Designed miniproteins, single chains, continued (3). Designs and how they scored, part 19

Each design is a single chain, and the fold is of that chain. pLDDT is the mean over its residues in the fold that is shown.

## One batch from the design tools (miniprotein)

Design m8635
Fold by ESMFold2-Fast:
Structure m8635 (fold): chain A 94 residues (1-94)
Amino acid sequence: MELSASVDENENVTITVSGLTDEQVEAAKALIKEQIKENRDIARGVAYNPERKELAEVELKKENGKWKLIRADVRPLTPEVGREEAARRRAELG
């Protein structure tokens, strides 16, 4: 599974990941954008893919006014555990 995330100079968030739906990508982008609006130096996105049974997580850090991808992790989880984990992590980040 290929996973990447970036933030441009206008704070537009791009997430590229194989097998996520547009809705899952947009939800992860919205979470990252909200953290950026809160003037945080770290922003995280989380999404669960039920077809691949994988939890995707990205972490971005702001250094010298530029956002850098510092972590991109994909780990296998069952659909039940993966959905609960993604929901819990989103709640912890928002």
Scores: mean pLDDT 71

Design m8636
Fold by ESMFold2-Fast:
Order: C-alpha cells, then sequence, then structure tokens
Structure m8636 (fold): chain A 107 residues (1-107)
C-alpha cells in the first residue's frame, strides 16, 4: 500500500460520508434551489455558480450550476471516480427537486 493509495481512499471515504449525511443533503438541496433561481434570471447569458459541499475537499467532490447554450440549467459535478455512482444518485435526486434540467458527472 502506497501513501498515494491511502490518500485516495481517504478522499473517497470523505466524499461518501458527506453524501450520506442528511444535514449535508438538506444544505445542498437549499443551495441548488437558490442556484437554479439565479440561473433562471440569467438564461439569456452564460452563467455559472459554485455549490458549496460541506466537509468535502475539491479533490473529493465539487459541484456547480451552469446555463447551457440551449438555455438548459445543468448541474456539473467533479468527483473522485470511486464515488461517482453515489454522487450521481444523490445529486440527480437533489437536482430533480431543485428544477435542474441535466446532471453531468466528471471524474
Amino acid sequence: SSPALASEADRAAQGRAVLADPENRAFMREQLKKAVEEAKKNKGKKYRIEIRVPGASPGALSAEVVVGEDGKIKLVLNVHPSIADEAREVFEELAKEAGVDEVEVRT
């Protein structure tokens, strides 16, 4: 086991813990709703807003709302590969509630 593999496992565990926390999910849901409302006000121009994920480092999980060229509101996730499936499931649920048109997961 290399130190690099241990660090990677730690980031994955942190990401999973954040996604499993119902308080973090509630906080992210509220941020997404606010970001979607701001994005709707800016549909006529390129717009991007970062969603803060409590307890996550950028290397584990980060999220942002963007307005596409077609006017669709997209949630873009940058996430550690080992938690990509869990992140997709959680954020697709939150995105649906917030009125996001599309979820994109990047690893």
Scores: mean pLDDT 72

Design m8637
Fold by ESMFold2-Fast:
Structure m8637 (fold): chain A 94 residues (1-94)
Amino acid sequence: SAEERAREAGRILGRAAATRPELARAVRGALDRALSVPARNAAQAESKRLLEVLRAAYEEAVANPGPPASDAELEAAARVLEELLAPIVEELLA
């Protein structure tokens, strides 16, 4: 499901960010910007809902990171974040 995909991406990003301050700043910055903008259409509303799921999983994983994420896992998780940010980023750049 889209929710499980967002949750898994959040877990992977959180695991990676626990030892990488620059990644932690980039992920939190992107989430803060995206979630501060009001949704103007259904696509943005759905993206924001899934980004909230991702953020919750991210913060939980940062607190309890477990084993380090592989580069392949991090690439896949970053792609999910970018896909969820796309409908909102277009509004921010308009």
Scores: mean pLDDT 82

Design m8638
Fold by ESMFold2-Fast:
Structure m8638 (fold): chain A 84 residues (1-84)
Amino acid sequence: EEVAERLRELGLDDLAEQVEAIRKKHPEVFEKYEPEIRELLDELEANKDDGLKGAIYQFRLLSLLQEMEVEIEKEEAERKKLNA
C-alpha cells in the first residue's frame, strides 16, 4: 500500500494503479522489484521540484514497470504450457 500511496502523493495515479494491480495479481514479481521501486520513489520525492530530474526518474519507473510486465508475460506463458 505504501508504494501506491506515495505515487498518488506525487500525482502519479495511473502508475499507482498499475503497481497495485501487479502487487495483487503477481505479488512475487512485485516483491522482486519493490526495493528498486522504493529507490525510485525516494529520488522522485527528492527531485519533485526539478522537472528534468523528475522526468528522468519517471522514465526509469516506467521502464521498470515494463520490465515487470515482461516477467508477468513469461510467468503466464509458462503456466499455460504446464496446464496444456
Scores: mean pLDDT 79

Design m8639
Fold by ESMFold2-Fast:
Structure m8639 (fold): chain A 67 residues (1-67)
Amino acid sequence: MIEYKEETRKLALAIAAELLLDLAEMHELRDRILELIEAGKLEEAEALLDAHAEEIAAAMDAIVKEL
C-alpha cells in the first residue's frame, strides 16, 4: 500500500499552515512551512511548528479573544 503515514503528516502540516493564513504575524512562518512541505522536508516542517507552538497558540488565543 502507499505509505499513508507520510501523507497524513503532510495533510496535518498543510492544515496547520492554512490556520496560519489568517494570522498576519504568522505569514512568514506559514510560507516557510509550505516551502518545506513542497521540498519534502516534513520532519523540518514539523520541528518548525513545534518550535513555534506556544507562539502560535498565543496568537490564536489573542485573535479568538478579540472576536
Scores: mean pLDDT 68

Design m8640
Fold by ESMFold2-Fast:
Structure m8640 (fold): chain A 68 residues (1-68)
Amino acid sequence: SALTAERRAKVARMDELSRRMVKISEERRKAEREGNDDEKQRLDQEMEKILREMLDLSREIERLRKEI
């Protein structure tokens, strides 16, 4: 069904965002070690955006699970 396909796509997106979060976290640690405050701030903002998207996707996945 379309709802099952949509849920699967959102789960795949969540997995992608989780991997991106790990990479950004590693880049943030590198920026901190190098004293690159501008890059650290940029990466902190990216992490916040990813966390918001993950929270929204989590809610959507749960909603779709109940509708299927």
Scores: mean pLDDT 85

Design m8641
Fold by ESMFold2-Fast:
Structure m8641 (fold): chain A 103 residues (1-103)
Amino acid sequence: DEELLKRLEELIVKALKEEDYDLIQALSYLLLKYLGKEKAKELIKKIAKENNLPEELVQAAINFIEHYEKNPNGRSGNDFIDKVIELANEKKFEEALELLEKY
């Protein structure tokens, strides 16, 4: 879905520019579930490079993807992140994305 991918790209820029680690964590889970590990990492690296975003934030997002790949269905202890996890696990990707966009 081209429209969903475009919204995900805009949200990557927002999350990394705001340096919001909760938003980065929740978004990283959604990207992992929607695209898979390799494509999720590739997209984050591409968007960060195009927008001159800090490597430390890219690494934080990659670390969250790696963590959730090893610990599927792991709870974060943060209600917002856990809601995104639940929606993504149910493949409600547009609803998860809308929740992230309203954050």
Scores: mean pLDDT 86

Design m8642
Fold by ESMFold2-Fast:
Structure m8642 (fold): chain A 85 residues (1-85)
Amino acid sequence: MSAALKLLEQAREEGFLGQEIIDLFRKDPEKGMEAALRALDERYARTPDPEKRLRIGVLIGLLRMIRAIRKIEEDPEAARERGLA
């Protein structure tokens, strides 16, 4: 099981994501990742609890990092467009 999938399942268990996002990620990892990041960004904006908000922020950061690393490894040209080495 990938690190991204583990983080998405953890976010679902914590009530930050629905099962439909996990199912989408299993079928189409890129679309699932984009849907997860959108859902987490929306949840972050709506979360008044600072501890939960920090938790969501950490999850967003980790998922963005995993996505960036994957794009660098699979498509170095796409990484160059973003100024990533």
Scores: mean pLDDT 76

Design m8643
Fold by ESMFold2-Fast:
Structure m8643 (fold): chain A 97 residues (1-97)
Amino acid sequence: SIEELKEEIKRLAGELGEALVEAIERGDEERATALAEQLKPRATPALVEALTRLGEAYLKEGREEQALVAFRAAVILDPNNIEAGTNEALLRIRRWL
């Protein structure tokens, strides 16, 4: 669930993870980007996976703005994450339609 993924991110990334989850929930891409950049030196596969799954969970609920911000955060932490990068690109394209 979205709530379980939020708690996992908070557990994995502490105070910065909590702030990131709050920025994602608000659809605040600028703040989420800044927080993800701060977390980059502490990025783990588990954190990237949790953010990617959070984006997918938001997308399944039709919350496309929150999904985009979550995938963007995952891409900042791991630019080679194909799943997060593909989903971010597709959501940005949908904004043109």
Scores: mean pLDDT 86

Design m8644
Fold by ESMFold2-Fast:
Structure m8644 (fold): chain A 99 residues (1-99)
Amino acid sequence: NAEEAIKLLDEAADLVAEAAAASSDLFLQAELSLVIMGISIAKELIKKGDYESAIEQLESTAKRLEELAARSSDPRVQALLRRAVELIKEAKKLAEEAL
């Protein structure tokens, strides 16, 4: 449901913020801030019942986050980002079921 999807996205955003805090890479920190913004946009779209736009936003955000995880050399950062990707994918499935 919408509430569960929002909860998963809040958990994903927290993990992304933790990864940013764990990294000394300023470019990664900036990119992760954009990912957090993407998650926030998806949450707003879900709250408005715009599931189609939310799904598109979540797909884009998950893809970017997977790219950032793959480029990170810090295994702690990689683990946090990959966990966040799985939460975003689960939130996307719930949004698709709400259509």
Scores: mean pLDDT 89

Design m8645
Fold by ESMFold2-Fast:
Structure m8645 (fold): chain A 93 residues (1-93)
Amino acid sequence: EPYEESARILEEAGRRLRELGADRAADLLFEAGRALREGDVSKGASLMTAAGIIVSSLPQDLYDQAAPILIDAIRRVDEVLGSKPVVPPAPLR
């Protein structure tokens, strides 16, 4: 099931973000995974975008570790769903 695989990708990324202390972004990824399990791709994409906004607002040291995790997870989810890549907001710093 593509939605279950996508949810697992986001849950793995969320766990990594929690380990870094990016708890708010991690929570959004767990919610996005739940939305995808329910087949709500639009809600999932919106929550992934929200996680990107939160990650872009992190202190530089945390951002440098968190941004690659989020970007990789979004790319992998887009591959699994066969959809156009959802890119989080570019860092403005």
Scores: mean pLDDT 79

Design m8646
Fold by ESMFold2-Fast:
Structure m8646 (fold): chain A 79 residues (1-79)
Amino acid sequence: SPLDDALETLERMVRKALEYAKKNKMTKEQADNVLAQLQRVADSLIAQLSPEERAEFQKRVDELFAKTKEELDKIIAEN
């Protein structure tokens, strides 16, 4: 579905961002910039969804980004 495709796209981007963070000793400022960029991508994807799918997508994005922030914070703490 378009919703599942959009979520898979964001999940793939999150995985790449976390891998990059581990390899490159990412700073807190860089992590905040990555999260902001992911939010801009999410906003672009939501614009392509039906009104019915947008609310569910937003909820799933919020959950994904909260988890991503937690993982980035752990990576930064280990730097």
Scores: mean pLDDT 85

Design m8647
Fold by ESMFold2-Fast:
Structure m8647 (fold): chain A 88 residues (1-88)
Amino acid sequence: SLIEKFQKELKEIDKLEEELKKNPEKFYERVAEIEGIDKETIKKLFEENKEAWEKYRKGLKKFYEEVIKNQPKPEEQLELAKKVAAEL
């Protein structure tokens, strides 16, 4: 379900926001290891682009929330998906 996928993405965005607020240094270190880039470069990129990053994150979160609110109940979407799958 698209709704379930967006709900999962919202939870991941919330976790990322909490990590950044709670311990930015540990967050930068973790991202640096994943990307294979040094921690100072990651920190600089986030700090220099803080407003753009926050705007992007907030916009993405609002987009997912709006799609979830405007979608029919999960049961109705599941029924539609089952009918489409049965016809294929």
Scores: mean pLDDT 67

Design m8648
Fold by ESMFold2-Fast:
Structure m8648 (fold): chain A 70 residues (1-70)
Amino acid sequence: MLATAEELLRRTAELLRRLLEGADRAEVLAEYQALRDEYADLEVEVTPELRALNEALLAELEPLVEAARA
């Protein structure tokens, strides 16, 4: 679990960094969903750091998710 949790944190942080640098939101959303699916079966513990990154990432992606549902 340790290596998996560390890798998930690193990859989530990279997605947030790319969003803040102006990456395409739809591409990042697709990568984020793929990342979540990849790790869904591994029961990775959500640390405070991972939670903060997820909240920041979802806040940036929320307008795109809402637009897709409209």
Scores: mean pLDDT 71

Design m8649
Fold by ESMFold2-Fast:
Structure m8649 (fold): chain A 90 residues (1-90)
Amino acid sequence: MAEFLRRLAERAAELGRRTGVPELFEAARHLREAAEALEAGDVEAAIRHLEEALEHISRASEELKDAPLEVQVEISVLEIAVAAALTALR
């Protein structure tokens, strides 16, 4: 799980660089912090960071509603992946 969250963080940061949307950098930060919390055995902290990441991704999705379709698909996949990680930890 922790490595999966780090890969999602890298993806969020890449989308942030491509789109200039600050919420994607915040999502990447929370995804990294969730991965670190899981490695420390702090599942409750990981869940909190994943919830924060999901909120930032949802805001980024609103900002990018008129972006090219490939960007909209990538952010939707990211949102689904983070939601799935949350479900797996609950």
Scores: mean pLDDT 87

Design m8650
Fold by ESMFold2-Fast:
Structure m8650 (fold): chain A 86 residues (1-86)
Amino acid sequence: SAAAEALKAQGERHTALARAYVEEALALPESDKFKREQLLAEAAGHTALAELHYGAYGRLSGRTKEMDQAAAEARRLVERAREEFE
């Protein structure tokens, strides 16, 4: 349905926004720790929204395994970026 496809599209949009925030955080000078933390927090918020939308689409479409994988990849964007600064 159009409503189900909108959920998947929102998941994809939030994943793209998370990626953009991660890329901005990674481009900052090493000294800009506070701004980096803020950008990664924004990215984490978007990955959480992507997970919710992918989960809802998975339940409606029966594609739960595919959507669980998409949600996990969104979450890994922030996790990998945080590891780069540890």
Scores: mean pLDDT 86

Design m8651
Fold by ESMFold2-Fast:
Structure m8651 (fold): chain A 70 residues (1-70)
Amino acid sequence: SMEEIIKKAAEIVAENLRALGVPEEVVEKVRKAKSPEEMKEIVAEALGERFGEFVKETFEKKVEELKKEA
């Protein structure tokens, strides 16, 4: 389902951020994000707008990859 795809993409992005040393509070919010826009806002508030945009694009690409496999 689309909900499962979004959840999986968010988990992958969250784990990548954790590996980069992003604070756990931010990682947990990213893991629960349900849209690229929500994820961008979470990351931008904590780490800056440019990093937020990059993470949004990464999430969108992961969602598209997972859609092609479903």
Scores: mean pLDDT 84

Design m8652
Fold by ESMFold2-Fast:
Structure m8652 (fold): chain A 88 residues (1-88)
Amino acid sequence: MTPEPPKEEQLERLEKQLAEDLEEAERLGLPEEYLELVRLVARARKLVIESGDEALRERLVATLRRAADLSLPEAIALLRELVAEMEA
């Protein structure tokens, strides 16, 4: 199995990916709500990486799967709730 990259490397990759995703979304003229969703997903992923908590990782994966079946506003609300709980 390929070893998992170090925490600092995971965070750098996440920040780079977020910047690229936001630039692409702006170039494509996607709505502000979509940009907010992208930022919320990145924030949740950052919190999981920083905590090293496998339970939080599992919750994020479950939340993302659920969000995929929801409308954009509902997905944003769900991810906001997760991020707020993780920051508490």
Scores: mean pLDDT 80

Design m8653
Fold by ESMFold2-Fast:
Structure m8653 (fold): chain A 68 residues (1-68)
Amino acid sequence: PTIEEIAEEIVRRTGLSRESAELIASKVRYDPNISAQEIRDEILKNYGEKVSLGTVREAIRIARELLG
């Protein structure tokens, strides 16, 4: 699947913005073991979005599931 397809699924299942979902998909593709805290901090820095660690962990799980 493309980053775009993974991001669409993350948005559908978590309600995160497309920008945050695309960031998560890209980061997980590059480093499947990336921490939820690191991603959450990057979302806040780049997009000003305050997201829960639980929501980020769920989005990472979805991305890992789709990337195989």
Scores: mean pLDDT 86

Design m8654
Fold by ESMFold2-Fast:
Structure m8654 (fold): chain A 62 residues (1-62)
Amino acid sequence: SELLEQAKKGLEGAKKALEEHKDDAGAVATARASERKMQEAIEAAEKGDDKKAQEYLEKAPG
């Protein structure tokens, strides 16, 4: 699924941001929120709920 691959790539990016900005509390909070939404999007996409997966991707903080 294109949404599944997009969510996996987003999760990788969020984890990288968390590691790179671990000393910045605001950046850590944003990265953790993004990680959570990307993980939720992956789970929804794996269950075939593309609409829910897209919703989680749209709610991920930038």
Scores: mean pLDDT 80

Design m8655
Fold by ESMFold2-Fast:
Structure m8655 (fold): chain A 94 residues (1-94)
Amino acid sequence: MVSDDELQKDVDLSMKLIQISVAELTTVDDVKKLVDQIQSLPTDQAKKLLQQQIAYLEQVKENVKELYSGKKREKLLEKIDKMKKIFEDALKKL
């Protein structure tokens, strides 16, 4: 099996950029609406989805640390931390 490291790196970079772009476009109000919808579900399903959202944001945060530096990195990390806190606070109330 021949490894295609160049193609894999291009795919990985594209996926990371998409994830960061989605996070950058997501508003605090969008996150609150999502939490309201999740909290309308049975408690076990709500907990699972909140945990999955927290894990996803942690992955996006690592991607930001890898790809960006300076003020853009700080701004993106601050926004992701704010979104993550909303999901964590919702999880603690269940």
Scores: mean pLDDT 80

Design m8656
Fold by ESMFold2-Fast:
Structure m8656 (fold): chain A 65 residues (1-65)
Amino acid sequence: SKEELIAEILGPLVALGATDEQVAKIGSKLEGKTEEQLREALEKVRPYIEAGDLEGAIEVLLSFE
């Protein structure tokens, strides 16, 4: 579901040290996306999350159109 995809994206960011403000900003942006767009965002951000690159993960998600 859309909610599950958003949680799968945001959960690791929180674990990596993302602030409540960063999570809220990214979450609001993701709520405006379709499930297909969320799957694309998850695939794009996954390598950064797996590398522990919080700054890279945030940049990818905020630049996602």
Scores: mean pLDDT 83

Design m8657
Fold by ESMFold2-Fast:
Structure m8657 (fold): chain A 79 residues (1-79)
Amino acid sequence: SLEEQLRMMVEQLKENLNSSNFGDIANSALDIVKQLVELYPDDKLTQKYYELLTQFVEALKQGDLEAAKKLLEEMEELT
């Protein structure tokens, strides 16, 4: 299901926060969710994930790991 795919994506992001390539993984996840928003424009859950992932990627670019962790927690709570 779409909800299961989004949940698995958040788990992968959480597991990879300790890896050197987590920024690339986060950007890849954002691209996937953007495609899902385009396929399911009325899906509120997917739209909210897109918003949170966009903020998450921005926090990573700014080096704000505390904000990034909080955004991951918010995404986990959506599932």
Scores: mean pLDDT 76

Design m8658
Fold by ESMFold2-Fast:
Structure m8658 (fold): chain A 94 residues (1-94)
Amino acid sequence: MRLPLPKTDEEFFDLFMEQAEEALAELRRLAEESSGERKEQLRQQVRQLEEAIAILKANPYDNSPEMQQAVQIVMQALLQVAKAQEERKKKEEL
């Protein structure tokens, strides 16, 4: 198994940002496919993730509390997308 491991902090940040952008695209799609309160919740998560990505892009190597919160928001979005993927897989295995 050849997993490309990031060799530098810049490569790690680039991969992290790529994952964040992909999570944003998936949350936008889930919001469009949803209705009612779930749609509004997903729209709120999209807005929070967009703001977090903007903060990370502005100061990618800062160690401020704002950056730490932005990282947490991205991590939560990644977990939400992973959970949605798992639920979709369960529906196909029934």
Scores: mean pLDDT 73

Design m8659
Fold by ESMFold2-Fast:
Order: sequence, then C-alpha cells, then structure tokens
Structure m8659 (fold): chain A 88 residues (1-88)
Amino acid sequence: MGTLIIKGPNKEPVEALARALEARGLGTYELVGDTTVVVTFPDPTPARYLALTVRAMGLGTYEEVGDTEVVVTFKDGSAALLFAALLA
C-alpha cells in the first residue's frame, strides 16, 4: 500500500488528477482540504513513479515522507491540469 498526497493552488485541477488515477484503477482518492487530495494505492510503486514524473517534467516538486508516502506540490493549476489530462 502506498499514499500519494497531491497539493496545488486550486481544488479543481488536483481533484481532476485524483479522479484520473482512480478511473485507471491505480488507487482511490479522498479530498482532505481545499487544495489537497490523498490517493491510496494498493502498490506503492505507481505513487512514487508519478511523483518523480511530476518533478522530471518541471510541473512541481516531490518529497518522500516515509517508505510508502510521497507528497507532490504542483507549481500552478495549469501544471496540475496538464498532468491530469495526460493521465486521462
């Protein structure tokens, strides 16, 4: 089990990304704040890979806060929405 915490400046883009991940069967999501969603993955590998991809594409930053938990912060709403569109 792995957890991906997705942060951004706006609720709508981060929720769209979480929905795209759930629609692909990668995990389930919960909205825990105005601009923060938590996605729970049955396998921790996809969460880490997605976070690293966001960083590699220059769309945001990532931080590992444990063996199975990663935090992604998107630089703006357009970056989060673009990444959501790529996963949809």
Scores: mean pLDDT 76

Design m8660
Fold by ESMFold2-Fast:
Structure m8660 (fold): chain A 81 residues (1-81)
Amino acid sequence: SLFTGPVKVEIFEAETAEEARAIAEEVEARRAAGEPVRFGILLKRKALEELLAEDGRDPSTLSDEEIEEMFARQRAMVNTG
């Protein structure tokens, strides 16, 4: 690899909006504690749909193609970092 820095990268997978929030709270607590770790949260389809619904957006307005593109972009960001 061209990069071999001392920073550990941890990726968490969230299947629901509630799980995503729990992971985000844990990540924020660890970041506040000064852990030298980069964090990422990979949202599964159900978690994404639940979070969109909480933001007042109807997830049924999203096409399967749009959801697939969101996951593809999320995966690309994880692989690029």
Scores: mean pLDDT 66

Design m8661
Fold by ESMFold2-Fast:
Structure m8661 (fold): chain A 95 residues (1-95)
Amino acid sequence: SEKLLEVEKLLREADKIVEEILSQMPEDKRQEFEKFYGDLLRKLTDKKLRDSEDEFIKAAVEFVDKVIEEMKRLNAPQDYINQLEEIRKKLEKIG
């Protein structure tokens, strides 16, 4: 599906931004976030394998929302948060 390819592309873009943020964080905060992020990725992967296209797209939006909330809690730079919010908006337009 063209929609699924676009969602996967946007999720890869979000992952790159997350990796850039984590590279700039103190090790303790990085480890805490990596555990949180790993758990979220596992849940999203399970949804992709089991659920409909529409349900996966909704799960992808929820995934990015949770990443944004955690990044805000960790005081990530606003420019990166803005980039993640733009990805979230693009994901919503696909669904």
Scores: mean pLDDT 83

Design m8662
Fold by ESMFold2-Fast:
Structure m8662 (fold): chain A 116 residues (1-116)
Amino acid sequence: SKDATLAALDRAAETAEALAPEVGQDARDVAELLRKAKEYLEKGDYRSAAVQLTSAAIIAISRTLEDPRGQPVLDAVLAAIRSFNDYSLQAYKEAGDDEKVKFAQELIETSRKLSE
């Protein structure tokens, strides 16, 4: 649901903000990107929300490779991405928009590749 996805984005941003004193600037950047993703999603701009989420995932992955203290941020970002992909795909299917369904499937595939 949209509410579940917005809540997942809030939890991920709060996790990143809480770890920022330990992990540093990358955690702050992830939190900002997650807050922007939420704003775009609230406006119905799924493409811009997906771009912000993808950027957050790349930073979180890179930080975790250098510092395992970043792992909770990565876990929270990946959970938010899963919720977003499930919600966007369902919304587009309900609208009967084949082009947007294809776009949402591409986002799910991108998220899967980033999770490997």
Scores: mean pLDDT 80

Design m8663
Fold by ESMFold2-Fast:
Structure m8663 (fold): chain A 95 residues (1-95)
Amino acid sequence: MEEIREAADALLRAIEAGDAEAALRELERLTELYVREIEEAPPEKVPSIATAAVIDLIGLGEQARLSLDAESAAAVVAALEEGARRILEAAKKKE
């Protein structure tokens, strides 16, 4: 829904601004929104939602590596990988 788009856009803007703290906050929000969407979705929609989420997080991780300093990029990428793990676990529980 619109909330996921807004959270993804806010995360991207935080990354582009070099604001690692804001990026980590927006990432937690985005992860929670994707987990909620998976939990509320019918089982046949879950693979599409999980796939879209993982693709979004991979793209944001690459942008973090380009836009942030090495230490901040490492922290954001680690949090993105943990977010992807939580999203995939939520999808697996629906099976």
Scores: mean pLDDT 84

Design m8664
Fold by ESMFold2-Fast:
Structure m8664 (fold): chain A 89 residues (1-89)
Amino acid sequence: MSEKLKEKALELLEKFYELAEEAARALAAGDVAKARELDAEALPLFEEVMKLIEEHEDEEAAEELREKLRKALAEIEARYAEAVLAALA
């Protein structure tokens, strides 16, 4: 079960990242409505990843997932910052 839960969490995190990256690209293109729609689709995936981390069977595995999530969020934030700056330029 632990391996399957970790695999599921990583898969959801990847999908979350893909949607957030697409939203950032939509924002850079000036399509704010599409960016908001994609963010709304990404939110449930983020919540599911958080639940899987909280249900961890092993503290070390949970910490690895938290680190991957923190890194993904930082990269998404950087991408959004770039998109906002591009839209303002």
Scores: mean pLDDT 73

Design m8665
Fold by ESMFold2-Fast:
Structure m8665 (fold): chain A 55 residues (1-55)
Amino acid sequence: GAKGAKCESITKSTLSKKKNPSAVDIESAINTACKTVNPNFNPSDGAEALECCMS
């Protein structure tokens, strides 16, 4: 959905600023994107992270 597309766009934008993104960089980018589309998102809540980017 639109929320997932926005999350993916932000993640790609963040990762494009890094020459060689590590697994930690990818996780950080996804968490940043999720927090951008859902301000109440907490990265320690795994269920919320999946719902944030998958809808």
Scores: mean pLDDT 67

Design m8666
Fold by ESMFold2-Fast:
Structure m8666 (fold): chain A 80 residues (1-80)
Amino acid sequence: SHAELVARAQKLADDALKEADKLVKQGKNDEAILNLEIARGMLGIIRGVLKLIGGSDEDLAAVDAQIAKLDAKIAEIKAQ
């Protein structure tokens, strides 16, 4: 379902953010950024699929919010 794809996107983003925080604490900023960029790419694919199969504006906005969280974290780490 559309809701299942949104839930997958949320879980993927949450898992990537947790791993990135762990990597940053270890001084592995480049690995953290790479992990987040891979997750961001996967969320972009999920968003594209949702749009193609008729996902609602609310479903797309939910995925866009997760992409924005990853983009913000990437920018934060790069600014260090």
Scores: mean pLDDT 89

Design m8667
Fold by ESMFold2-Fast:
Structure m8667 (fold): chain A 84 residues (1-84)
Amino acid sequence: SKEEEDLKKFKELVLKFTEEGVSAEEQIKALEAILDELSGEAKKLALSQIARSYALLEKYEEALKYAKEAEDEVLIEQIESKLK
């Protein structure tokens, strides 16, 4: 299915980031480039990963925006704790 293909695409990209030691800035660019092609759960996972990458860069306002779009409740709470 498209959802299974999208999840595989996301997972393969994240694996590549880990294997190649890709920077947080480059991870954000790569994920943003495929974001419009993803749907459902894969898109939410990609949005959460973008949020985590922004948080690593200490860009918490941007991180929070993506975490909210992802509906990642745990990540939202973690990022909000950094803004206090």
Scores: mean pLDDT 86

Design m8668
Fold by ESMFold2-Fast:
Structure m8668 (fold): chain A 70 residues (1-70)
Amino acid sequence: GKTEAAMMMAYTSTALGNWELSREYREKMKELGGPELSDEELERMATVLRGNYSDSQLQQLLEQSKKEFE
């Protein structure tokens, strides 16, 4: 859903080093009534994503999640 897409945007942005975009989607998560994502949570999930996906694949996930958010 929209909340899950915002969460994936935050995680994927963090994994790509885009903390500005990550913070934007953290705020969108809060606006949707989703869980608050700490910097520690973002870093943990970013590490998982970095272990399983290339930068190119992470960018693709980011674009897909953005589409799902809209």
Scores: mean pLDDT 81

